# Designs tried in a protein design run: designed miniproteins, single chains, continued (5). Part 110

Each design is a single chain, and the fold is of that chain. pLDDT is the mean over its residues in the fold that is shown.

## One batch from the design tools (miniprotein)

Design m19822
Fold by ESMFold2-Fast:
Structure m19822 (fold): chain A 57 residues (1-57)
Amino acid sequence: SSMAELKRLQQELRDYQRARDAAGTFAALEKLEEFGESVSRYTADKLIEIGDQIDKA
């Protein structure tokens, strides 16, 4: 799901850039930044889960 969403957001950004829509371009960039933060948080949560499982072994 994450890779398909990333490609969708990247395409949305390109569409706004092609249309020379500055407001749309900034909004698309903000969505990409939020997606990056979401992925980083998800990765951190998973690393904590793995660490907890190792510590209990």
Scores: mean pLDDT 76

Design m19823
Fold by ESMFold2-Fast:
Structure m19823 (fold): chain A 68 residues (1-68)
Amino acid sequence: MSKEELERKAAIYFTAGGLLYVAAQLEGDEETRKEAADLFRKSLELAKQAGMPEEEIERIEKFLKEVE
């Protein structure tokens, strides 16, 4: 994948993870929380592969820690 495709996919997974995280907080659904964590992990790996700025990577890591 191109760097641009990796960055785009990282952003998509991060957005999806954030939406599921909010849903998990409102509903108390453990499975939805796990899905949010998985999406944040996928976003993090893609962001690292794309060589995204450290600040962006740290932001994704922070959300992953909040879900876990």
Scores: mean pLDDT 82

Design m19824
Fold by ESMFold2-Fast:
Structure m19824 (fold): chain A 71 residues (1-71)
Amino acid sequence: SNAVFDERLSEEEKKNIEALAKSFGFELVKAERLDEKNAVLTVRKDGKLYRFNLRKGKNGWEIVSMERIEE
């Protein structure tokens, strides 16, 4: 994978985040940890970029919203 990860993410979190994006049919481009409970993913599908906003709960990272990024 050519994905760029925030250094504050553990190896397990990186694998889980990449698997999360892939499970929805997206390729992970970049994962950024904003704080202890918030992260943002930049993902690609069919040549288009999207942002996934993540929140960390008791069960790990979850997608709370998604938006398209204009080229």
Scores: mean pLDDT 82

Design m19825
Fold by ESMFold2-Fast:
Structure m19825 (fold): chain A 72 residues (1-72)
Amino acid sequence: DEAERRRLEELAREEAELRAKFEPLPPEEAAEEMRLAVAKRILEVAGVDTSGLSDEEIIERARALVAAERAA
């Protein structure tokens, strides 16, 4: 049944999208700008206001959020 196959493909895509949204932060070896950009994106998706936060605080909050999401 094509409908069943489509549903399985949708579930696989949803899982991949969810994994992409909560992808772990790049390692320390990655460029600082790339780590910061990923951290800001994670916080923005979670609805966290990053205005007034330092780059270090943004990265730390994103790491804490990803860890909490994995624990849930």
Scores: mean pLDDT 67

Design m19826
Fold by ESMFold2-Fast:
Structure m19826 (fold): chain A 115 residues (1-115)
Amino acid sequence: TLEKLEKILELLSEASGLLAEALKVSDQKELVLRAEQLVGVAEVALSVLIQLLKKGHPMTEEDLELLKKVKEILEEARKLVEEAIKKEKNEEAIKLLKEAKELLEKAIELLEELL
C-alpha cells in the first residue's frame, strides 16, 4: 500500500541522517559510507515509485520486483551497519549505528508485508 511505502521512505530518510552523523565520528568510515550509499539508492527507487502511485499508476509486477530488489539492498546495508557496530570503538558512533540499524530492520519488515 502507498501508506506503507511512505512509512518505509520516512524510516530510510531517518536512517540515512543517522548514518551521516555516525560517519563524522566513526572509525569504520568505509562500512558506514557504503551502507549510506545503499540506503540512498533504496530511497531514490521508493521515492519514484511513490510519486507514480500518487498519480494513479497501478502497482505492477515490475514494481513488486523492484521492491524485492530494494529489500535485498536494505539487507546488505543492514549487514554493513552490523559489521561496523562490531568493529567500532567510538561509543557515540555505536549509538548512532544501532539506531540506524533498528530503523533499517523496521523498513525491511514493512517491505516484507508488501511482498
Scores: mean pLDDT 90

Design m19827
Fold by ESMFold2-Fast:
Formats: sequence, structure tokens, C-alpha cells
Structure m19827 (fold): chain A 53 residues (1-53)
Amino acid sequence: NALVTKQTGKSLDYINSVIEEGKRLHFSDAFLTDVIVGKTDESIITKLREIIT
């Protein structure tokens, strides 16, 4: 979302890659949809980033 992108300096491509990796790791579609539509905050994105690192 715009707030996450602006706050963290993450590009849309980075956010999309985190979402794709989350799907690979069997996170629920509902959870990933909430991330995409901006219902979840930076802390959730950070947790996903830790998993893909």
C-alpha cells in the first residue's frame, strides 16, 4: 500500500515479491489480500521479509 511503500521506502515490485513469497510459504489468500488492500501494517510486511531472507 502507499503508506507502507512511503514509510519503508519499498517499491511496488518489492511488495509484490513479498506477497508472492508469502503464497509460496502457504500464507492464506485472505491474509495476502489484506496486505495488498492495506489492512495490514509495516510489521506484517517486515515479518514476511524476514522469512524470504
Scores: mean pLDDT 57

Design m19828
Fold by ESMFold2-Fast:
Structure m19828 (fold): chain A 87 residues (1-87)
Amino acid sequence: EEPRWSREELLAAADRAVETLAETYNLSPEEVAQLRRLLEGLVDRAVALGLSARQQEALLMAAVMAWMAGKSLAEIEALLEARLAAL
């Protein structure tokens, strides 16, 4: 069986990613809150679907990259739903 991260481990990784991006790109408190909310929702879905650690990391990275590219929340959500449907 492929290894998977716990919800707590993924949330800790998401928190570290948000902190690093906030420091690197001087994100506003509103941008930090938006990104954190997005990643927390994905962590919950990844855990609920029983995704592997590789799939969990790929999903979170895809969301962060799409958000950094300026995609709307609706576009990010559609992209992630398409990726989940393909698994």
Scores: mean pLDDT 76

Design m19829
Fold by ESMFold2-Fast:
Formats: C-alpha cells, structure tokens, sequence
Structure m19829 (fold): chain A 118 residues (1-118)
C-alpha cells in the first residue's frame, strides 16, 4: 500500500540520517551506508503511485546524484541530508503526519549548520 511504502521510506530516511550524523561526527566509514539507505528510501518513495511524473523524475535525479563517486565528503553529506528530508516531507504528506515534515526541516537545518561549521 502507499502508506506502507511511505512508512518504509521514512524509516530508511531516518536510518540514512543517523549514519550521516556518525560520518559528520568523525566515523567517515558510515557514509557509504548512509548513501545506500538514502537511495533505498528514494526508491521506496518512487514506487508510490500518487506521486506525479515530475516528482518521480526529481527522485531519479537524486538517486543518480547520490551514486556519483566524484563528490566530496561534504557534498555527499548534503545530498544524503537533502534526500532524507525530501523523503520525510513526502511521506508526511502521504501519511497526513505533520511531525514528519517538522522532523525533516529540523534535520536539514542541523546538517546545513554542522557542515557550514567545518
């Protein structure tokens, strides 16, 4: 169901963010796992039938960006954070859960501030 896909996508997004936080705090080996979870979250979100073709194209572009091996550490962290926040916002819309949207905005702000401080 759409609701099951949205819940699975949100959970993968949260896992991606936890791994990205570990990478940001010094465990750089967590970054590949963070990217994999972000990609899986986007792939689950893309399966939702109610999404527009434009939203599905945006998701596909985000997946391809996350697979780019030439990106810096900071660029990879920003892509993971943006991808996860996008998934949480869209899952929140599908599930009717405003708290997921609030979590997305708070998390994105935290990552932007933490990366800028480096």
Amino acid sequence: SEEELAREAAELAREALELARKALEGDRSALPAAKEHAIKALEKLKEIPSLSEEEKEDIEEAIEALKDPSLSFEQQLNLVANAAAYVLVKAGEILGDERLKEEAYRTLKEFVEAVAAR
Scores: mean pLDDT 86

Design m19830
Fold by ESMFold2-Fast:
Structure m19830 (fold): chain A 65 residues (1-65)
Amino acid sequence: SIIEEVRKAAEAAKSTLELITKIMEVASQHLDAEQRRKIAQVLAEHKDESKEKILEKVVEVLEEM
């Protein structure tokens, strides 16, 4: 599942920037342009928060898709 791939990306990421980059890579493989835009918006809104909080917000949005 995309959520499983995003969680795997979070485990591999050493920084919030790396996490954001990896999440966008996963989104590009599994989501359409509109869905990717929603994920990019969530990442932009939470970019200054912890990796844990970014992951929480991204998973929340993915579960509503």
Scores: mean pLDDT 85

Design m19831
Fold by ESMFold2-Fast:
Structure m19831 (fold): chain A 88 residues (1-88)
Amino acid sequence: EKLEEGLKEAEKLLKEMAETSDPDVIAEKRNEIGDLVNSLESLEEKRAFLKKVAELAKEYAAKTTNPIARAALETLYYLAEEAAELLS
């Protein structure tokens, strides 16, 4: 339940990041995704969340026409992939 709710919120935040050109808004949304990861209790849930966030970030990076949003989403993809691997 908590993982599923967190993933739904993360997807919303990633979509909002893809639609903005404001780097402060992008940073705010990125920090909210970090808060969602930190709200999960088990390593298994954190790993699953980070893997899904990485997949979605890569997808939204490919779909955005905004270069600032694309760079931020690509960075988030790499950070989420690395974090998930460290939890393995």
Scores: mean pLDDT 85

Design m19832
Fold by ESMFold2-Fast:
Structure m19832 (fold): chain A 92 residues (1-92)
Amino acid sequence: AQEDLDAEIAIGIARITVAVSRLAVQRAKKSGDKEKLLEELDEAIRNIDKAIQTLQDLLPSASPATQQRIQAEIDWLNAEKARLEKEKKEVE
């Protein structure tokens, strides 16, 4: 029960992290500053990696239904990370 609650909170934090990262990257794009864009992309990738690690650490102690939700979130975060890494490579 507590482990499932901790997982739901971590999922919520991960989603907020992605939303904040998307906003920061979009603002950097509008600035036209390539160096600032690369910095924001790197920060977004690092923050997503931290979110994935937090969810992975919670996975073994969660209920089976919550494990499925955590795994789906990790898969989505990995896809978002890959998108940002591709964007960074195109900007470099």
Scores: mean pLDDT 87

Design m19833
Fold by ESMFold2-Fast:
Structure m19833 (fold): chain A 65 residues (1-65)
Amino acid sequence: SMAEDIERFKEVVEKLKETGISLISIGEKTIKVGYKEDSLEVQEALALLAMEASVLGFSLESYLL
């Protein structure tokens, strides 16, 4: 279900906190995440999150914090 998919997405973001990525909000069509530094690891993680968000029908917006 969408609710279960959203909870799984939240778990993926939680695991990425060590990389400096955090969940800001989940809206109707947009998931917003923040990051603290621009590194290859962060770029790869954001690309993964963008792909997963797209599969769920959401756009990912990322913000430098």
Scores: mean pLDDT 82

Design m19834
Fold by ESMFold2-Fast:
Structure m19834 (fold): chain A 84 residues (1-84)
Amino acid sequence: SDAEAIEEIIKALEEAREKLRAGDVEGAKKALQEALRASGKLSDRELQLRIDGRIIAALGDIWMGDLEEAIRTLEALIEELRRA
């Protein structure tokens, strides 16, 4: 179900956030790839596109070396998904 997919996404995003806080950039990227894979299970296409866009933005911040911005993006997304 979409609810199960959302829980899987949140778990992966929380792992990515923790890895970024620890300076583990490679671990964070792997966790974000897991989140993208989980988002592919969503039947709600609009929700999937919004989640994917935010994850891709966080990956872009990581690529630019802006780990603080990446963490902020992931924290905001986790909060939004927990409210949904």
Scores: mean pLDDT 89

Design m19835
Fold by ESMFold2-Fast:
Structure m19835 (fold): chain A 70 residues (1-70)
Amino acid sequence: SLEDSLFELFYSRLLSKGFSEKQATELAEKAVRIVKERGDGALNDIIIAVDKAKSVEELEKNLEEIEKKY
């Protein structure tokens, strides 16, 4: 499904950035949920946030801001 494909995309990118499996799973699930609830307009902002994230805390805050924006 599209949701499964998006999860795998976010999960693999977070792992490649050095996030733990648990952190990558939780953040990828949150990112997919935001896309599902807020629509495709949020997707590009989420991809950028994932690619630029330096820490779990930074990504969590950026995802929360994206969720509030859409």
Scores: mean pLDDT 85

Design m19836
Fold by ESMFold2-Fast:
Structure m19836 (fold): chain A 75 residues (1-75)
Amino acid sequence: GPQVTKEESLEMAKLMAELSKEYHKRYGPVSLADRNAVQTALMEELVQRLKEVKAPEAAIAYAEGMAAIRRTYNA
């Protein structure tokens, strides 16, 4: 499949950093149990934002994979 470019990887990192700052403002300090749920929601929001900007399929698939892994921590 298509490889994620360095520029695409950097853009995902920027979106992730921005979302992390937004979530820190929304939720403040969270308990360890709540932190896993908040991080899962953050990863799912990253997937949605990537889809909205019509990011490459490889980038969306990578973010979806990360969200799926994070969901296992809430099980």
Scores: mean pLDDT 72

Design m19837
Fold by ESMFold2-Fast:
Structure m19837 (fold): chain A 85 residues (1-85)
Amino acid sequence: MKEEIDEEVRLALAEIAAYLARQAVKSGNKEDIEEAIKLLRRALEIHPDSPAAWEALGDAYRFLGKNEESEKYHKKAEELRARRA
């Protein structure tokens, strides 16, 4: 029971983190983007197989001007999507 609940929480966390991060990037608010990055990093520690989360992390880093890190994370998202297709 507890293990099953933890799996649902992990999946939901990754999906919610990706959504919130994309909204934060669109808002242009630096504080919201930094919070989103923290949430995304935590979600990816728990569930790294989320292309949406990697893409959102890349978008957030791009907004902060960290283009090299942004490209690295976007590449991870694309690799995961390619494996799914």
Scores: mean pLDDT 75

Design m19838
Fold by ESMFold2-Fast:
Structure m19838 (fold): chain A 65 residues (1-65)
Amino acid sequence: PSQATVTIGGRTFRVTVSDGELTLTSDRPVSREELRAALEAEAATDPQAGAILGALDNGRLRLRS
């Protein structure tokens, strides 16, 4: 499947990857600060959250709502 869905901080995001960038799409507004806080909380126990946090920290994450 060319599309994936991920849940971060109780919010569901549609995930797309293009040219090394991750795009997370939400159906409601979410700030980068809210996303970062949720990812930091989950990264200790979830490698996927850790990878997404890494993309955010390296400027490779786009957030859309």
Scores: mean pLDDT 77

Design m19839
Fold by ESMFold2-Fast:
Structure m19839 (fold): chain A 70 residues (1-70)
Amino acid sequence: SPEDWSPEELAERLFELFKLFEPRSEAEVDALLGQIRATLLRDLPEERREAVLRILRGRGLAYLKEQAAA
């Protein structure tokens, strides 16, 4: 259950789903984060939701930089 996982563990799991969508820009990263907020993280407490999204955004931007460098 999402509430039983740490923000780091939940962000790690969601990052696997994030990679499936292959975002190519910061705008696509932010759009995908907005979709995850509205769906998968909708029912989490605000503080936990924001912690997960912060970690996931950092990972998404790092992924985007790695893809641009390749």
Scores: mean pLDDT 80

Design m19840
Fold by ESMFold2-Fast:
Structure m19840 (fold): chain A 105 residues (1-105)
Amino acid sequence: SPVEELQKLIDEMVKKALSNPKEFVRLLEQTIKLLQEIAKQVKDPQLQQLLNENVRGLEALRKTVQEILERNEKSVKSQLLMLFHLAAAISTALVALRVVEKIEK
């Protein structure tokens, strides 16, 4: 089910967040694509809007994480900004999972 696929992607993102930020970005891109595909099939306009808002939030977070990775700054501030954005992406994906669960009911 879409719920099971999304949960697996989120679980893998959590595992990779601290160990492999590049793999985290790849999993985040897969999560965004899955949510976009689900949104296209949603008949409820309010749930579709909520899902599209989550997708936009994840796209913004993905861009910021990529920018931090490209700068390759080894400062404590850069590390904290990375951790904050990784956590924000996971949190946003979990909110999207709740929306998808409502669609499946």
Scores: mean pLDDT 87

Design m19841
Fold by ESMFold2-Fast:
Structure m19841 (fold): chain A 82 residues (1-82)
Amino acid sequence: TRDLLQRAAGYLRQAYRDARDPRTQQAVRRALQSVRDALRGRRSIGEAVSAVVDALRTAQRSGDRRTARHARRAVQLLSQAG
């Protein structure tokens, strides 16, 4: 479980670096924080999934394909953890 969350955080860090749109970057930052909080037992995995899905949708709307791919990978890993 922790390994899946750590790998998801890794993809979200890549998504943050690759984000071109400031709104997408902010959504990814919130998603990364939610995954970190889940790793510390402060949030549910379901809440982390919701935040990452919001980041994915924001990246898709902005046309940020690379960031969307990283966010999609994070969603897949979190879904396996929950």
Scores: mean pLDDT 85

Design m19842
Fold by ESMFold2-Fast:
Structure m19842 (fold): chain A 85 residues (1-85)
Amino acid sequence: MALTGEQIKEALKKKGLKYVTGEDLAEIIREMTGLEVSPEDVAEAMRLLGLEVPTPLEKFLSLTDEQLTALSNTLVIKAEARKKK
């Protein structure tokens, strides 16, 4: 149920966003995986990748697919951990 960087980039382009916030990315993860992720956790994970939030779409799309896949996997793990005891 992890998202690839390519899937995240396509979802962001489809939404027509100029800037990516933690809320935007959390919504994409929820729509594609069904997992509820905190927008604050998403924003913090983006900052750990060296991104300023909100992040210009062009800058976000310049990230490697590996970086975006790692971000997605981290957020999915956090969401599942909160859902389970």
Scores: mean pLDDT 74

Design m19843
Fold by ESMFold2-Fast:
Structure m19843 (fold): chain A 86 residues (1-86)
Amino acid sequence: TLYRPNPKLMELLRQSGATSDTLTLDEILALVYTYASRQGLFDPEDPSIMLVKGTLLGEILGVDRVDVRDEEGIRKLLLTQATVVE
């Protein structure tokens, strides 16, 4: 299934190397993690936690922290920022 990200999410994904306006959820998730890694958003005391407060990613998702072990929760948050392409 292909998704079209909202403009704010698409801006973040383009910073991470996105070349298409339509992406799979797995591609979106990979690009989000690439962004987080490049920006140094992972908590050094617990690398499973992304500290996103005050970042573009935090503004897009509306959260201060993301637990990467909660993959279903992350996917659900990303789906609120993208439209399915039919």
Scores: mean pLDDT 80

Design m19844
Fold by ESMFold2-Fast:
Structure m19844 (fold): chain A 85 residues (1-85)
Amino acid sequence: MKYKAIVTAVTDSKEKAEEIAERIEKLLKSHGIEASYSIEKLEDGRYKLTITIISDNEELTKEIAENIKEELEKEGFTDIEVKIE
């Protein structure tokens, strides 16, 4: 069985969103965890980052999502949400 976590956050810096998302994706993939990201420009000029994590362990998926949320908070992202499926 696969578990999915989706972390979304908003920033005013596209470069910051891309750098952080690429770093997270590379780190997770290096550990055999499926990860992807997307960045969307919002109507107010801010950027919405979406990071998707997929693994076969529910607790690991939740822990990774919470760690990503904490990292994004430290980097100054706002409107951070975590969804587990």
Scores: mean pLDDT 85

Design m19845
Fold by ESMFold2-Fast:
Structure m19845 (fold): chain A 76 residues (1-76)
Amino acid sequence: SDLEAAVEAVAEEAKPKILEAAAKGDEAEVAELLAEALERTADLLLAASDSPEAREEAAAARRQAEELREKAKELK
């Protein structure tokens, strides 16, 4: 599906950056990169559908991204 392909593209773009940050032991950078990928995924979900399910899933992804950004601030 178009949405599935778009979400996979976000993951493939983020993967090498996350692996590099993880290899360095940079937990704050890993959290920030994961948050960015989740925010992009939420935007894709909302662009694909206005259903209550899509809005709830996008909201959950955004909440998880916010938690990761707060964790990243505490790790710095």
Scores: mean pLDDT 84

Design m19846
Fold by ESMFold2-Fast:
Structure m19846 (fold): chain A 68 residues (1-68)
Amino acid sequence: SVAELEAEARALLAEARAATDRAELLGLLNKVDQIGVQLVLQGHEELAREFGREMRELAEEFGLTAEL
């Protein structure tokens, strides 16, 4: 369900914010990106855009903007 996808994405983003390792952060953000793809395919583009923004903010903090 969308609620399950949203809850999973939020949990992964919380883990990403606590990440101390670049590879760990990339792995977590890749999982959030996959959930975003599922949300778009199900017609929830606005929610996917919200998670995409949070991912980009975290990536910028780690200097990973070119890898998203």
Scores: mean pLDDT 82

Design m19847
Fold by ESMFold2-Fast:
Structure m19847 (fold): chain A 65 residues (1-65)
Amino acid sequence: SLAERFEKFKKETLEKAKTWSQEQLDLRREIAERLRKIGDATDKMIEAIKEGMSVEEAKKKFAVK
């Protein structure tokens, strides 16, 4: 029947949307974690520069993480 065909289409569409949403969420989590690590490294660089380290030396010291 038309109703059964429509219900099947709805279920298939929702399943695909959920899968793609999860992949997008996983990617966003990876980006957020990378940004957090960059932020931590940046804070350490700023602190080292305030303590008299050159910008280039601070970048070399903290770029390894």
Scores: mean pLDDT 72

Design m19848
Fold by ESMFold2-Fast:
Structure m19848 (fold): chain A 100 residues (1-100)
Amino acid sequence: AAAEVAAEALARLDEVIATEPEAVRRVAEVWRAALEEALAAGASAAELRELARGAEAAIEAVRTAPERAKERGHEISEEMVLELATRDLEAWRRAQEAAR
């Protein structure tokens, strides 16, 4: 059920917000708000699972950004990864509103 998918995803994001560094927490907070908005708007279980996967991918991208940048000779800051993660979420949010 949609509510169950949302509840599990929100619980995981709350754990990240409580335990992780600031940049990771900011990403988790943005995606948590989006999940709450989607649930309130009547999003399907499938749409909520897509959001949950997006959140997990964004969090992992921020966590691994310093190591990946070092391997490739790039200077990719956690702030740059956060900006990319929040931009994708904003685009998704606008698309959902346009579909209503």
Scores: mean pLDDT 71

Design m19849
Fold by ESMFold2-Fast:
Structure m19849 (fold): chain A 96 residues (1-96)
Amino acid sequence: SAEEQRKVAEELGELILKLSEEDQKRIEEIFREEGEKIAEFYAAHPNMSAEEARAKLEEATKKILEKLKDMPEEVREAIKRYYELLTEAVLAQLKA
């Protein structure tokens, strides 16, 4: 739900703000880079299936978590949950 997405995003933001400035910048850069790759993929594949969209988002989530493996577990779990909800929201917007 939109309420659950907002709450998860808020909790993730609060956890990130407690990290060092260097770690905050690193997370921001990784999110930007992986987000750009997803956007480019969607632009190249406007008629992609829900299965393809799910696989691409799950792949991106895995790469983000691998790049952030040195972060506290609570931060990594919050990121995972945030992207799981984002994936569900994207899939809900795609045509069946």
Scores: mean pLDDT 82

Design m19850
Fold by ESMFold2-Fast:
Order: sequence, then structure tokens, then C-alpha cells
Structure m19850 (fold): chain A 74 residues (1-74)
Amino acid sequence: SALDEAKVHLLNALAEDGALTPEIREAILATRNLAELQAVLAGLVDRADRDLLLSALEPIPADLRAQLEAVIRA
């Protein structure tokens, strides 16, 4: 699914940047829908590079990407 694709891209980008903690990994993997992933991303803004999070979402479908980016940019 597009949600699973977004989760994979986020986890991969955070791991490559050395920002992926066990707590962040579990939080992202536990999300079951868009609203839950948006809540996790809102909590990550102060703990991870916003530009890293935004770039990780570039490959996902535009509609889903826009919804997730709105939370990161808020």
C-alpha cells in the first residue's frame, strides 16, 4: 500500500542518516492508517531533520505525500 511505501522510505532515510532509534522505529511500524502516521511525524519534527523527512516522502504518491508533508511543515 502507499502507506507501507511511505513507512519504508521514512525508516530507510532515518536509518541512513543515523537518526533511527528503536522508539522511532516502533512508532512508525505501529501506525495502521494515515492519521496515526501523521501523529508520529508531528512528534518527530523536533527530533529529526525536517528536510530529511520531506525528502524521504518525495517518491510516494502525490496525494499521500501532500498530507504527510503538511504535518511536517506545520
Scores: mean pLDDT 81

Design m19851
Fold by ESMFold2-Fast:
Structure m19851 (fold): chain A 80 residues (1-80)
Amino acid sequence: DEAKNKALEHLDEAIALATDPAVIEHLRQAKKYLEEGDIDKAIEHLNQAVELLSQSDEPLERQRAVLAHIGEAKRYAKEA
């Protein structure tokens, strides 16, 4: 599935850019559920990662980059 592969690509980029361990853990859980085909749980963990990222001390530029990749991952996951 092209949409699933695109979601996984963006998710891997978000994981690579994130530095907060709690954000990274929820992104990893989202990847696991997306690979298993549980789209609802994948999106739930992506939403948790977004909430935690907004509470992190990450520079705004890095937060924007991670958020952009999470947004694309959510978009493609819903199309999968």
Scores: mean pLDDT 85

Design m19852
Fold by ESMFold2-Fast:
Structure m19852 (fold): chain A 104 residues (1-104)
Amino acid sequence: MATAEAVKKALEERYQKGLAYIDQLLADGRLTPAQAASLKASLEKSYQRELEIIDIINDPTLSDEEKKERLLQLGYDKETADEIIERINKEGPEAVLEDLLARL
């Protein structure tokens, strides 16, 4: 879907801006190299996790149970995973992705 690609692009732009901001804080002496490395690693993990959730939401081949299991593997709790699946079933994946894009 075009919306999934738009969300992924917005996530990539946010990720790149985050990396640039961390580099700026390091250059300004506001972060140590170790702190900058830790923040970049956390930001990368967050970005990869968000890309995977978009793919899970947008995958028509996965059952509700399989989507829930994958969300749990990404570190989501059961309540949050259940809410995401319920929203997909009630509103469709396109509407869920549009809401996510609006929040980026």
Scores: mean pLDDT 83

Design m19853
Fold by ESMFold2-Fast:
Structure m19853 (fold): chain A 70 residues (1-70)
Amino acid sequence: SMEEQVAREAHFLASLYHMGNELPPPDATTLALAREVAEAALATQPPSQLDVPAMIARLEALLAERARAE
């Protein structure tokens, strides 16, 4: 289902970001932001054509915005 695909892509994005930066497993906030990125990407592209580097950049931008809003 689309919901299962979004959840899978969100977990994958959050894991790539955290593993690449040697961070602990992603928290609920990071997973929620990754889900937003995955939902937006999957609304316009099939899973096989996702621009993963662009999705990582968007996740980083959202995480930075959250940090500044605190």
Scores: mean pLDDT 75

Design m19854
Fold by ESMFold2-Fast:
Structure m19854 (fold): chain A 89 residues (1-89)
Amino acid sequence: SSMSRQLRQQSIRDRFIQRMSDIYADTVPGSMSPQSRLLMSRQFVDDIIKFMGGPLTQSQVDFIIRMRRNDFSLSPQQISYRYGRFLRS
């Protein structure tokens, strides 16, 4: 149903935010509060959703998390571009 799809999309987004927060905790040690990490993670995820053109699939989230773990300096725009190239490969 449409409601089940919406709930799944929200669950994917919420888990993506948590996974990004974990990457921030691993990559930026010590001085940033858990709340600040969550805020930055939400901003990053919302930017990714914008540049990807809508709600993300689990496969897209997994790809983005792998890219961010490999290179934390990648912007949402750069990740979206690389995902597009991967699909064409």
Scores: mean pLDDT 81

Design m19855
Fold by ESMFold2-Fast:
Structure m19855 (fold): chain A 83 residues (1-83)
Amino acid sequence: SNEINDIIANEPSLSSDEKSELRQLLESGEQHFANGNYLEAEVAYDKAFLLAEEKGALLSKSYCGKRMADCFAKNFKNVLERV
């Protein structure tokens, strides 16, 4: 998404290879989330979060944290089997 591209472009602490890996993890997470695979999305965002934390990519870390919370909320709704 444009948001993912903008976040990665504003991460001066990341090398080109690390930006590519982070982008792939975030795009994978977004694709799983869009398909309703919230557990798989959470795993992808968690991997991205750990990479961002290790490299000091604070914007990406914050984004991953928010997306993992979104995955948790969606999974919780599914567990309750409501709508």
Scores: mean pLDDT 82

Design m19856
Fold by ESMFold2-Fast:
Structure m19856 (fold): chain A 95 residues (1-95)
Amino acid sequence: DKAAEEAIEKLKKEYTAEELWKKAKELFEKALELVKKGATPENLAEAQKLLNEGNLYAVAAVEQYLEAGDEEKAQKVLEETLEKHKKLVEEVAKK
């Protein structure tokens, strides 16, 4: 959506692709640790907020790598993002 696109463009102006990806990983890890502490409604809501924010940073990093011609790093960010989402879904599914 336009709000997400606007947020991504702002992030791309403020940070390098490496900084954006580092922050995305930190946010995804925080989301996973919250779910591991307990899949309560409160923890799931906060984890979703962290995932949404992490996705904005990850997309911004991918776009910056692609604009720099670094398709290999862009692909790595996409693959690792998908793997982190998979791990979170698996942790939630443990009930």
Scores: mean pLDDT 86

